# Ledger of designs, part 80: designed miniproteins, single chains, continued (5)

Each design is a single chain, and the fold is of that chain. pLDDT is the mean over its residues in the fold that is shown.

## One batch from the design tools (miniprotein)

Design m18769
Fold by ESMFold2-Fast:
Structure m18769 (fold): chain A 104 residues (1-104)
Amino acid sequence: SSKDKMIKSLDKAAKETIEEIKNSNFPEELKKEAIKRIEELRQVTVQLLEQEEDPIMQVQTVMRFFSILTGVHLAAKTNNIEELKLEIRTADEVIRDLKERLRS
């Protein structure tokens, strides 16, 4: 199904981003926090996609996920600690929003 392909793409992107963080020059505690947030974001995004029937909402949810991963990728490439912290905060907001939608 289209959902299965989206989920597979999200899982692959999350794993690649986590490996990039592990290989970055960021402080170890910041790496752990970033990895935890990416794993939580992946989990709640997948849960929402499995329940969501609106194609527009599916696309928006996927785009939001990839936007955060792109920001993390750019932060890792430039060793930008402040940008990584911003992406972690953005991920927290998205996780909270998606959890609210899962409760409704």
Scores: mean pLDDT 89

Design m18770
Fold by ESMFold2-Fast:
Structure m18770 (fold): chain A 116 residues (1-116)
Amino acid sequence: MSEEQRAAFFEAARRLAASPLVNGLAPEPEVTAELARLLLSMSTSDAIDLIEELAESPDPRVQQTAAYAALMLVERTKNPSEEDKKRLIELFEKVKPLLSPVLQAVLEAAVKRLLS
């Protein structure tokens, strides 16, 4: 992961944390698309490290952003290594309480797909 990618990720996360929720479900599509694109540009391991760093924030809005980032990462990830798979499951359990019931169901479905 480049320093520019790391800086771009935290700026996208900051914008996401400041964004209103559309219909109470998810942040604005443009902000979520930018964060998803950044996650797609890095390794699964690097993405997990950045999301774990966000989840350690004392700010509830930033913690919620970490949960949305985790959801996007789990949905995009195909054929993860056993190590990455274990880390994704641990990340899922950590961020699940920060999501709405609808988004929790989406995350659970994505994790079950990875376990299959």
Scores: mean pLDDT 72

Design m18771
Fold by ESMFold2-Fast:
Structure m18771 (fold): chain A 83 residues (1-83)
Amino acid sequence: SMAEARRLGEAGVERGREAARRAPTEEARKAAEEMYRLAERSFEEGVSGEGYSFSPELAAEIGAGVAALAAGVAVAVVESAAR
């Protein structure tokens, strides 16, 4: 459902924000912030349907998926910097 897709997307963005807050360097934090902001924009565009020519439900799922992927990248960047 759109509600579930939104919840998953929001959780992904929040995970990205937490990764940025835990970043050991300013460069890692900035990179993580850029990644989850891109995820947030993609998710909002997907949910609103403005950025996609799909059904609202499919658009929300795509947006949530992109947000989750970008958040994962943000986490990976922060973890790599911590190594």
Scores: mean pLDDT 66

Design m18772
Fold by ESMFold2-Fast:
Structure m18772 (fold): chain A 99 residues (1-99)
Amino acid sequence: SMAQQLRRQAASLTAAGGIYRAAGDLETARAFFERAVAAARQLGPDSPLYSQSLTALGRVYRDQGRLEEAERYYTEAVASDPSNEVARRNLARVREELA
């Protein structure tokens, strides 16, 4: 099904982005996470994968020192899934850095 294909695509792209982020290749990581967000968005705004993909994208923006963009993505991740504790903690941290 399209939903299964989108879940597999989002998961694979997020995994690839995570590998590049861990290696310090933040530009490549960002590109993979942006593609993961695009795939997961099609699953719906309350999809756990959409929230997870937004959280990963926010983390790479924060790694790049782009704190306002990081705050935007973490805010959207929390709105998509309020139970996403990783997004909530990262949002609190980036807001402290902006204060």
Scores: mean pLDDT 88

Design m18773
Fold by ESMFold2-Fast:
Structure m18773 (fold): chain A 98 residues (1-98)
Amino acid sequence: MEFEKLLELADKIIERKITREEAIKEIGEEYLKLAKVLAMLKLYMEMLGVEKKEMEERLKEIFEKFKKGEATAEELYDELQLELLDHYGLPRSLLAPR
């Protein structure tokens, strides 16, 4: 599986241009889970104003970890959602609710 293909699929998922059945046929269920993780992380980083280059580097690190079998898609999602909240997000306990 190629990183560029997963990013393309992540964009299609964000834009709702692909069905679950089509994605599973193209990349399989495990890579579909990863593509959803990449899509959500991309949305979070875009909301936080992260530069495109930094965003692509972080998404590629996630892809490499998954490809090496170092983490599942679910583990990567949980870890990175927390990391983004801590490093780029504003702590809810310190700021008024939006």
Scores: mean pLDDT 70

Design m18774
Fold by ESMFold2-Fast:
Structure m18774 (fold): chain A 82 residues (1-82)
Amino acid sequence: SAEARALIAQARKLLKQGKLDEAAKLLDQALAILQQNGWDPEDMRELAEAYKELGKGYLKQGKYSEAGKFYQKAGELLMSLQ
């Protein structure tokens, strides 16, 4: 989980720089770590929020397919918390 949190934090910095594809790679790495090491609800919420930010970034660039993909990933994580 510490590794996943570090990747999410780095991805958020990349999102602020508009480096969406790089941020996406780090968030997908964080997802893989959480899937392997068991689900921490706080790490899952942080990851879901970061995927929403990523989706919003792609929408602003007119990349609707990518935006939809990452909004879907965020939704799936949040549904897993219910």
Scores: mean pLDDT 85

Design m18775
Fold by ESMFold2-Fast:
Structure m18775 (fold): chain A 86 residues (1-86)
Amino acid sequence: GNDIEHLTKVYERSYKELLTPEELVILGKLLKKRRELAGLTQEELGERVGLSQSKVSRIESGKTQVSKETFVKINLVLDEAIAEVP
């Protein structure tokens, strides 16, 4: 394990309100599935939430830190988009 890196991430979460690594993996997979159900591309989702397509791709892959606020905003947009699918 990398205990030093893990502790550093814990301290960063304390003042940056970031998601845990485990949350990033699970939530990224969930976001991808919901985006696909909504019929949205990564670029289209990015435009709706104010993020670049590359940022959306990294979020869905669990490769980038995301604030809880940003995660909530993405899910609200996806909830609306899924409700509009015929």
Scores: mean pLDDT 74

Design m18776
Fold by ESMFold2-Fast:
Structure m18776 (fold): chain A 108 residues (1-108)
Amino acid sequence: MEEEEAGLAELEREVQRLENAGKGMIDTAKRLLEEGKPEEAISVAEAGKKFLENEYKRIKARADELMEKGSPEAQERARELVERAEQIYNDMKKKFDELIEEAKKALE
């Protein structure tokens, strides 16, 4: 129980860090675009997409371990956290794609 609760708490923190890091990179890309630096904005947004993909895969792998070894309650909570991470990843990826498109139009 204690090991499962600690693992779930760490996973929750990782999902929160994913969201916070993604938001920070989106804000940075937006600021660069507003400052007339579209090439730098594209670079940050593309790096952000790769970072989010790698972090999401890592979160999913950790959750899969909890789902294999955990109690039914821990398995359900881990599944909910993966669904939340997937939603965050998809939402952030869309925002980065929109920023890249806007920045490319600024270069035209």
Scores: mean pLDDT 85

Design m18777
Fold by ESMFold2-Fast:
Structure m18777 (fold): chain A 69 residues (1-69)
Amino acid sequence: MEEEREKKRELAFNKAVSLLLDVRDGRITEEQAEAEIRAFGKKLGLSDEEIDEVLARAKAFVDAQLNAP
């Protein structure tokens, strides 16, 4: 079901945002964050393409928050 896949992508996105904020706070490295996001996404049954899309979207979201006027 497309709806269940969307929920899994949303879970991965929320985890990605959280981990990328931890990278910005200096709590973890970007490499650790990406590794955890990829592992989490694969565990959820997401494709590499879906994981890359989620990661790119999360990076754009976090970057926009940090560059807000």
Scores: mean pLDDT 80

Design m18778
Fold by ESMFold2-Fast:
Structure m18778 (fold): chain A 81 residues (1-81)
Amino acid sequence: SAAAALAEAALELAAEADKAVKEGKYEEAIELGEKAIALGRAALELAETLEEVAKAIAAVLAGIGVRYEAALKAGLPVEAA
């Protein structure tokens, strides 16, 4: 489904963002995390099953988590994450 495909893409971006954090590329990690959140939200809007909703929520949370971690390590206010 379109929802499942978007959620999967969002999870992939969140994983790339986590890798960027580990490499010290915090600005890139924040950008990738924001993209993961946007795709996860789009997946949630299109979700028609509980499984699709759960995957979309997981993708959004993964994006939020990595963006928050990147912002903290970059010395940015956490409210900006």
Scores: mean pLDDT 84

Design m18779
Fold by ESMFold2-Fast:
Structure m18779 (fold): chain A 94 residues (1-94)
Amino acid sequence: MEEKNKKLEEAAKKIKEGADVEEVEKELEEEFGPLAAEVARLYAEYLQSKDFEEQLKLAEQIALKLQEINGKTPSEEELKEILERRKESLEKLK
């Protein structure tokens, strides 16, 4: 699980450094399936966004897709904690 999350964060860093989003999307889709490809797209949108509210919505979508990839639906309380941690992590990418 930790390894999977690290690879997804590495993908976000590659996109920030100017890697081709389509190439990163294909790599993640091959390893983790189509939901991981969606996450790569959402990371690209997050990094390009200049609006805080838009960034929060994208962070929420990323967190939800990551939970779907793990094959589980978090409780509302767990989702809130995941969203807070994700926001903190994504702020470091900006």
Scores: mean pLDDT 70

Design m18780
Fold by ESMFold2-Fast:
Structure m18780 (fold): chain A 71 residues (1-71)
Amino acid sequence: SLEEARERVRRVLEEAKRRVEEAKTEEEQQLIINDASAEVLGILVEAGEPEEGLEESKRVREELEEVAKKK
């Protein structure tokens, strides 16, 4: 369901934020950010909401990049 997909998106973002903070290198941070944004897009595309998927994928990438910059 879309509700379950949105909950999964929230969990992916929370886990990715933690992983970005724990990452030792900029390369590791970039891999985490790329993986998380791709996963979020895939979740919402599979749920039948590709437009929301593109928007949330961008939002997740932006939030994770901000977390990385604060280190």
Scores: mean pLDDT 87

Design m18781
Fold by ESMFold2-Fast:
Structure m18781 (fold): chain A 87 residues (1-87)
Amino acid sequence: SMVLEKLYELLNEIDRLAEERGDLETQVLAGMGQLSLAVGELLGDEKFALEQVLKIARQILELAEERGDPETARLAREVIELAEKAL
């Protein structure tokens, strides 16, 4: 799915930024999102992948807003919008 590929790219960018900043919590959440995409693809359950990524992206957004990280917040909002449109 092109949607799952795009979500993976966005989560990878979030993970990269979090790694540069030493933000372990955001790194773990982004990794969980990427794992959910991989599991959903293996099971042929795109809906499962989208629902899990949506939950995780909302958690990333909450953390980013709490910390005043507008770049991570923007990426998390893109993940949320893309996942919601695909559900």
Scores: mean pLDDT 89

Design m18782
Fold by ESMFold2-Fast:
Structure m18782 (fold): chain A 64 residues (1-64)
Amino acid sequence: ATRTVKVKSPGTGVELEIEVNADGSVARGENEIDGKIYTASAVVADGAKGTFETPVGVVERDAE
């Protein structure tokens, strides 16, 4: 099953939604904000703390 996680860039404040598979791989990392497309990629176990690289910088997410 996939889960949706929200990550926020600490520098720009841009919030992205990432859909992750049960194995922690990214199922969907593309988000459209004000007509601009942002992508995120991450290697993280579902529900685990992870770090995501995005066009707006590196963001961190705690598990839940």
Scores: mean pLDDT 53

Design m18783
Fold by ESMFold2-Fast:
Structure m18783 (fold): chain A 84 residues (1-84)
Amino acid sequence: MSPEELAKEAVERTIQQVKKRGLELSEEEKKWLYELALEVVEAVYAGDLLKAGELIQPLVSSTDPKLRIAGIVLSETVSKILLE
């Protein structure tokens, strides 16, 4: 899969998980998340796992449940890339 396809898949998965919890992402949050997901995927393909971790860590440490869900989805995306 291309980095763009993986980033788009991560955004779609985050939207669905957020929606299941009765929450909604704004259009600005969706755009921001796509840009972040793309940067994470590109970092993993470049072998820069430290950068990928630094990008995800603020999300999983957030008190905002939407950001924590996004961080979990991105962590799963990283694991999927590394296991293929």
Scores: mean pLDDT 85

Design m18784
Fold by ESMFold2-Fast:
Structure m18784 (fold): chain A 90 residues (1-90)
Amino acid sequence: SVEELKKIAEKYLQQARDAIENARRALERGDVEKARTYLNAAEFLIGKLEELAKKFEESGHKDWAEKYNAEIERLRAEVERLQAEIDRLL
């Protein structure tokens, strides 16, 4: 159901945001390896959100697909920024 898909999407969205925030905090402490671990977790969760966005599209819920695609774009931009910061430290 759309309600179940939304619940799963919101869970993955929150977990991805938490992983990105944890990566940022790890970098602030100079813990590059923990930051990488958290960014890998964020990438995995973003992938799960992309699968759900596709399911919304396939089920005719284009509005929800567009909403989650916008959130995915924002999350990917944050991951890319933090990854670039790590790359500058190495």
Scores: mean pLDDT 90

Design m18785
Fold by ESMFold2-Fast:
Structure m18785 (fold): chain A 81 residues (1-81)
Amino acid sequence: SELEEEQDRFLALMLRGLERARRLGPEAEAQMQALVDESLARLEAISREYKETGDEEAAIARVRELTAEFERRAEEILRQA
């Protein structure tokens, strides 16, 4: 489904962010890991809401918003390293 594709894309972005941060050093890695942990919890909350409501369009929109926020915050971590 489109929702699963958006979730998979987001998971790939988080893994890539961790790999990039690890190359910059342990402080950047720790900050990125914290962002990933927070983002995974938020993604899980979106998935739970979708199971209760069946509103796939709303879930897709929330995943896209979360992805954009992650990209912005991840870029800040990587720039400060």
Scores: mean pLDDT 89

Design m18786
Fold by ESMFold2-Fast:
Structure m18786 (fold): chain A 86 residues (1-86)
Amino acid sequence: KKKIEEALRLKVKVLAEELKEKIGDDLAKIAEEIAKELNKWESPNIKIKAEVLSDSKLKVTIEIKLDDGSVEKIELEFDLAELLKE
């Protein structure tokens, strides 16, 4: 679980930095675009849902289907201002 959380944090940070270069310092727009990009990703065993909570906060939910058919759910919140260190 820890490794998946850290990988997701790194991915969100990279997306935020790339989007900041593309669209400037509009944190609300960056959050919306990150949510759109994450919600485009689909795999048979992993579902990602991203929601914008506020002008600078993003919630990401990962659901992982295990070999026994059970599902693990991980929820993380990101402050984009903190992530971009401004």
Scores: mean pLDDT 74

Design m18787
Fold by ESMFold2-Fast:
Structure m18787 (fold): chain A 57 residues (1-57)
Amino acid sequence: SAATEQAAYELAKEMIETEGKSLEEVADELSKQFGLSRGAALYIAAKAYQDILEEKR
């Protein structure tokens, strides 16, 4: 659901910004916590990484 995807995205951003987790580590946690497929978890994690990189321009 959209609510689950939003919650996963927010957690991904927190893990990247606060803990410096890799894309793979973030995707693993999203899969475990939200029951997302590997592909969906990687997509959300990659989107969070891109958004953070854009802020550092």
Scores: mean pLDDT 81

Design m18788
Fold by ESMFold2-Fast:
Structure m18788 (fold): chain A 91 residues (1-91)
Amino acid sequence: MEEKIAELLKEYEAAVPEARAHYKAQARKLSVEELKELLKFVKEKIPEFEAALKRLIAEGAPLEEILEALEQLEAAKLMVEVLEEVLAEKE
């Protein structure tokens, strides 16, 4: 099961450049204030997603639930990186 999670993470990493480019294009349309508000919101959610993922793994939750939690966490991390890069470009 852990090997399947690792393989899916590798597939996600392969898709990251395209997803990143898309999110960056959308983020560039936002104002500095909107970027800061969204960045704060996403950063506050990351610890919740990390805690949820760790709990699901520890409790032996179904693979589908673990994968959904993992996708949410990785998407949130990618969003933080994109928002920080675009914010730095505008400041």
Scores: mean pLDDT 77

Design m18789
Fold by ESMFold2-Fast:
Structure m18789 (fold): chain A 75 residues (1-75)
Amino acid sequence: SEITEEANRRVREALEAARRAAQTGTPEEALKMAEELVRIAEEAAAQSPSPATAGVFRAEARRARDWIEAEVARK
């Protein structure tokens, strides 16, 4: 659906930005972009018309949260 296509695009763009910041940005920028990815993916899941579609977006949010926790734990 159009809603799912837009949500997928937003999540992919946020994921790409987070990965770039993690590789080339400051730690502050990397964390900020990862937090933004979590928010975008969670919003996409909440607005999804089906549990299956919501599950895909929740998985992306969970991966981003796992990365944030690992980075924060490294001090």
Scores: mean pLDDT 79

Design m18790
Fold by ESMFold2-Fast:
Structure m18790 (fold): chain A 81 residues (1-81)
Amino acid sequence: SSAIKAAFDALVAALRAADVAAAREAGKQLGTALENFTGDAALAEEVERRIAELADRATPENADAVIKEAEGAVKRALARA
């Protein structure tokens, strides 16, 4: 899905910038894109919640590790759909 990719790209940029507000907004956009793609609102809420947790502990120094965790969460959600 192009919408999932666009939201994830926005999330990556926000996490690297340590912009918590932008990362949370990208997480909400990811949730919406996942719900539209899968039809599973609970799955979308789980991913959005996980991204919010990751955003809260993101720093420029740990960004690559946090991005890998976010990518894993999205891939796991898509595999369950």
Scores: mean pLDDT 84

Design m18791
Fold by ESMFold2-Fast:
Structure m18791 (fold): chain A 97 residues (1-97)
Amino acid sequence: KKEEEEKKKKELFLEAIRTLVRDALAGNPYAIKQLERLKKYYEKLYEENGDEKFKAMADLFTAVLNKDYETAEKYIDRLEELGFKDVAEAAREGLKA
């Protein structure tokens, strides 16, 4: 039961990451505002937990908001190295769309 709920939450989260990255790069104001919120959320998680994964998430969203594809790819690679491979794949799909 718990594993099934976590899997569904993860699928929804990955779809949100892909969609928000894609739409923000396309100039969608709603997606840009949502990525700004996610950036601040992960900055706060990093301040509280010190986990480099959260810093990499925040830095990735900053690069996407700046349309800096090279820096975004760098942080996607960093997320993969830190064990966030599925999140990295979702973000990379968003960059390609």
Scores: mean pLDDT 83

Design m18792
Fold by ESMFold2-Fast:
Structure m18792 (fold): chain A 74 residues (1-74)
Amino acid sequence: SRGQRALELTTAWGEYQREQFEVDREKAELDREKAGYEKDPSLKPRYIEEQNRLKEEQGRLAEEKARFDALLAA
């Protein structure tokens, strides 16, 4: 039904928006860790760890976006 589809779209949109927020948060964290690393080379492991976290979150964002787009197209 249209009502059920609307609920599924709302849920998928919410999941997509949560992952977008998480990516934006990790980008801000990466900028902070980069500034730290540029000032102190001993902080390089923290910067690399944050790069890896951002990459993982970007992957999740792409998956949630694909799910939302597929529901919109259906």
Scores: mean pLDDT 86

Design m18793
Fold by ESMFold2-Fast:
Structure m18793 (fold): chain A 87 residues (1-87)
Amino acid sequence: MPEEAYRQSYAAGLMEGAKGAEAGIPLEELVARGERQVQQAQEEGLLTPEEAEAAAKGLREGIRRGYELAKAGYSLEEIQERARAEL
């Protein structure tokens, strides 16, 4: 379901973005990695086109938000709690 794909991918993105920010990885690289993962899943038939679009959007928004929160001084624990709330 696209809504569920978005929600799960947004939650995953929050943690990937936050961890990437702590590791000093550029935001653009994290987003590119996420988009590649969704494309691969769609190519393997694991996601419908609608689910892939929702998952890609969720990952992009989640990664950017998690990155922003980590840069603003939020802890990984606080960001993880936000990620759990999205599930």
Scores: mean pLDDT 83

Design m18794
Fold by ESMFold2-Fast:
Structure m18794 (fold): chain A 74 residues (1-74)
Amino acid sequence: MESVLERVERFVKELKAQADAAIAAGDRATLGDILVTLENIRYALKQEADAGNERAKKLVEEIDELISRLRAAL
């Protein structure tokens, strides 16, 4: 059975694909919704990453990169 972290990794990958499509379409509303979702995921994962969960730390790094990219596109 898939772990919570594996599900979050897959969801972040899906959000990245949706963000790429929204940037191409100039869809600022969708980009804003994705940003809120990513910031909420980041908040939850950062506590685990700070506690030494290496997988959560890598996900936080990926989310931070994606958030920076989306903010630049807004």
Scores: mean pLDDT 82

Design m18795
Fold by ESMFold2-Fast:
Structure m18795 (fold): chain A 84 residues (1-84)
Amino acid sequence: MEEEIDAEVKEALALIYETLGKQADERGNYEEAAKWYEKAADLYRSVPGGEEKAREAYNLSADAYEKAGDTEKAQEMRQKAEEL
């Protein structure tokens, strides 16, 4: 029960982080957006069945890191997405 509740809370928190990433991206704060998307992806990855959402969030983080000029971090995020 607690584990199931914890997973639901993590998914809700991941959605909040994804929203913060979207807001930062819309403001042109790409490095900030990338970090929020990465946090969202890490949370999705930690919940059962969250692999697809984690993959999408890692790809959003990679796109944001590319816009910020951080090619190394962008490649790291894409690799994490491909491992899911």
Scores: mean pLDDT 83

Design m18796
Fold by ESMFold2-Fast:
Structure m18796 (fold): chain A 98 residues (1-98)
Amino acid sequence: SSKREEVIEEASREVRRLSDYVDRGLQRSREDLKKNGNELSYKEYKDAVERLKKTVELMRENPSTSQQDLQAAEDALKEAEKKLKEAEEKLKKEKELK
């Protein structure tokens, strides 16, 4: 059905957008993270990962979601969560070294 296809397409676009946002943000150097006010930057990335998680849940609950699209979304979420955790650990170390 067109409505279910539209929901899946929108969810897939949101996963790509949020994954790209997290990837680009968290790939920045430690110097960039320092300059951007680390606490606010991590809050934004945490919010993005939470939105990604909700989008994956929506895709999982929709019977029109292909296994390929669901797997890609779940893989994107796992990678984003891993990168967020690594970034938080770097921020903590930077604060402890001051």
Scores: mean pLDDT 65

Design m18797
Fold by ESMFold2-Fast:
Structure m18797 (fold): chain A 59 residues (1-59)
Amino acid sequence: LEEYLRKGEWEKALELIDKHLKENPKDGYPYLEAAYLARIQGDFELADELEKRAREVLP
């Protein structure tokens, strides 16, 4: 997961996050990490979407 996020392969990272959430519905941490990396790379729209999804999943 982290490897895909650092290299900007967001599509593959999101697939892994989705699979993880299926097994661990309350674990939103991967979404937050993806959002953080998207934001630091200047993709604010993607970062906002990922943060929104993280907020829906995190307790």
Scores: mean pLDDT 69

Design m18798
Fold by ESMFold2-Fast:
Structure m18798 (fold): chain A 85 residues (1-85)
Amino acid sequence: MKMVELPEEIVEALREAIKELIDNGDLGSAFLLLAGQVSAFLGDVEEVEGVIETLRERAKTSDPKTKEALLRGAETLERAREYVK
């Protein structure tokens, strides 16, 4: 097993979204997004898709700042999924 190579711009975008979630006090979603990134590196498509859907569902009921960070994280994971086989 070798880790999936993600473009640096995707890794940086995920890092920014995680930081925004931490800064907004949503540690649970920050850890979920980090788990999605780890799953992308491990090539786990099903787990990446599950994280994307959970982040999008949480965004529907979140405050505006948290919603923006959740949707940005989900969008970035969807781009990362293109590199996962």
Scores: mean pLDDT 82

Design m18799
Fold by ESMFold2-Fast:
Structure m18799 (fold): chain A 67 residues (1-67)
Amino acid sequence: MIEPLTDQQLEELRKKAEEAKQKGNYEEASRIYDLIAEHARVAGRDDLAEEFRKESEEYKKLYEQKK
């Protein structure tokens, strides 16, 4: 069975993404948002999956164009 994403896990992932952004690790932040998007997709929340995937893509472009 697919275990649903808990609010605690979601909060932890968001904290990790924020820490990565503050450290300038846009690559790590992109990976974390991609992970959140995958969980949202598995949970049947396509809208959330699209939003987080979009955010992940933006951070990926940011670090790719930077270096």
Scores: mean pLDDT 75

Design m18800
Fold by ESMFold2-Fast:
Structure m18800 (fold): chain A 86 residues (1-86)
Amino acid sequence: ETEELKKKVLEEIDAAIAALDSLPLSDEQKAALRAELERGKERIEKAKSALEILKEVARLLARLQAVLGLPTAPLEEVYKRIEEYF
């Protein structure tokens, strides 16, 4: 169900954005991560299938990894929620 998957993914992205404020990262890195998460939300909201949602989340994770050099625990929750649906 695309609508349920979309809702869950968007909720996890919102949680990740909220968690950014508590991470020991520079203000520049936090701003870059927030921008990527917001762009990802917009693309996921426009997705019309579960596969499109997964592709957009995969792109988002790749962009977030590029900013950080390695994934962080809050961002892993987004990935885990996607895996839960497959």
Scores: mean pLDDT 73

Design m18801
Fold by ESMFold2-Fast:
Structure m18801 (fold): chain A 55 residues (1-55)
Amino acid sequence: MIKVPPGKTLQEIAKEYDVEQIGITRRNGLSGDTVLKEGDVVKVSDIGKSFDVEV
């Protein structure tokens, strides 16, 4: 689980962890319009995963 740092958006967190934003929102039961705030705790996809195989 990841604690949201100050000034970071969902898009920036997704970029830092190399995961999809929609994966984060769906995993945490959030909508795409949810605004994260500093100190929120969110789950991200398993680290070290590659999504180049998606058929």
Scores: mean pLDDT 66

Design m18802
Fold by ESMFold2-Fast:
Structure m18802 (fold): chain A 65 residues (1-65)
Amino acid sequence: MSAEEWLASHPHLVELALQLVRKEIEELGLTSREEKEEAIRRVLDGLDVPEEAHELVTERILERL
């Protein structure tokens, strides 16, 4: 509930994080799911995303990659 409510309050965060993740994937040549998940984690940490929202935001980004 709290993670979903937080994400609903930040409607542009997934798009911003997705753009940053795609840039890192392209620049570093990341190909595996694990490498992409590590890139997502670094981006979310940099954006100061709450720990409870990390899992939900990560899933939303992976769906669009």
Scores: mean pLDDT 80

Design m18803
Fold by ESMFold2-Fast:
Structure m18803 (fold): chain A 76 residues (1-76)
Amino acid sequence: SEKSEKAAKLVGLTLRAIGAILEGDEEQARRDLMDIVKLAKESGDEEDYRIVRHLADLLEEAGFTEIAEEVRKELE
């Protein structure tokens, strides 16, 4: 189903975003996080929003504070 396909894509993007954060690749992290935010908004699923908030916390911890703030604003 489309929902299952979106869930699989969200997982893939999440893993890629975590990798980018750990490597300090700010541009890749930004691209992946914005794609994840878009998918979360399209799904309306509370669990997807929790994943995105957790990724924003990881971004902030890694020193990507501006991207973390941008992601959090998009979820409001």
Scores: mean pLDDT 78

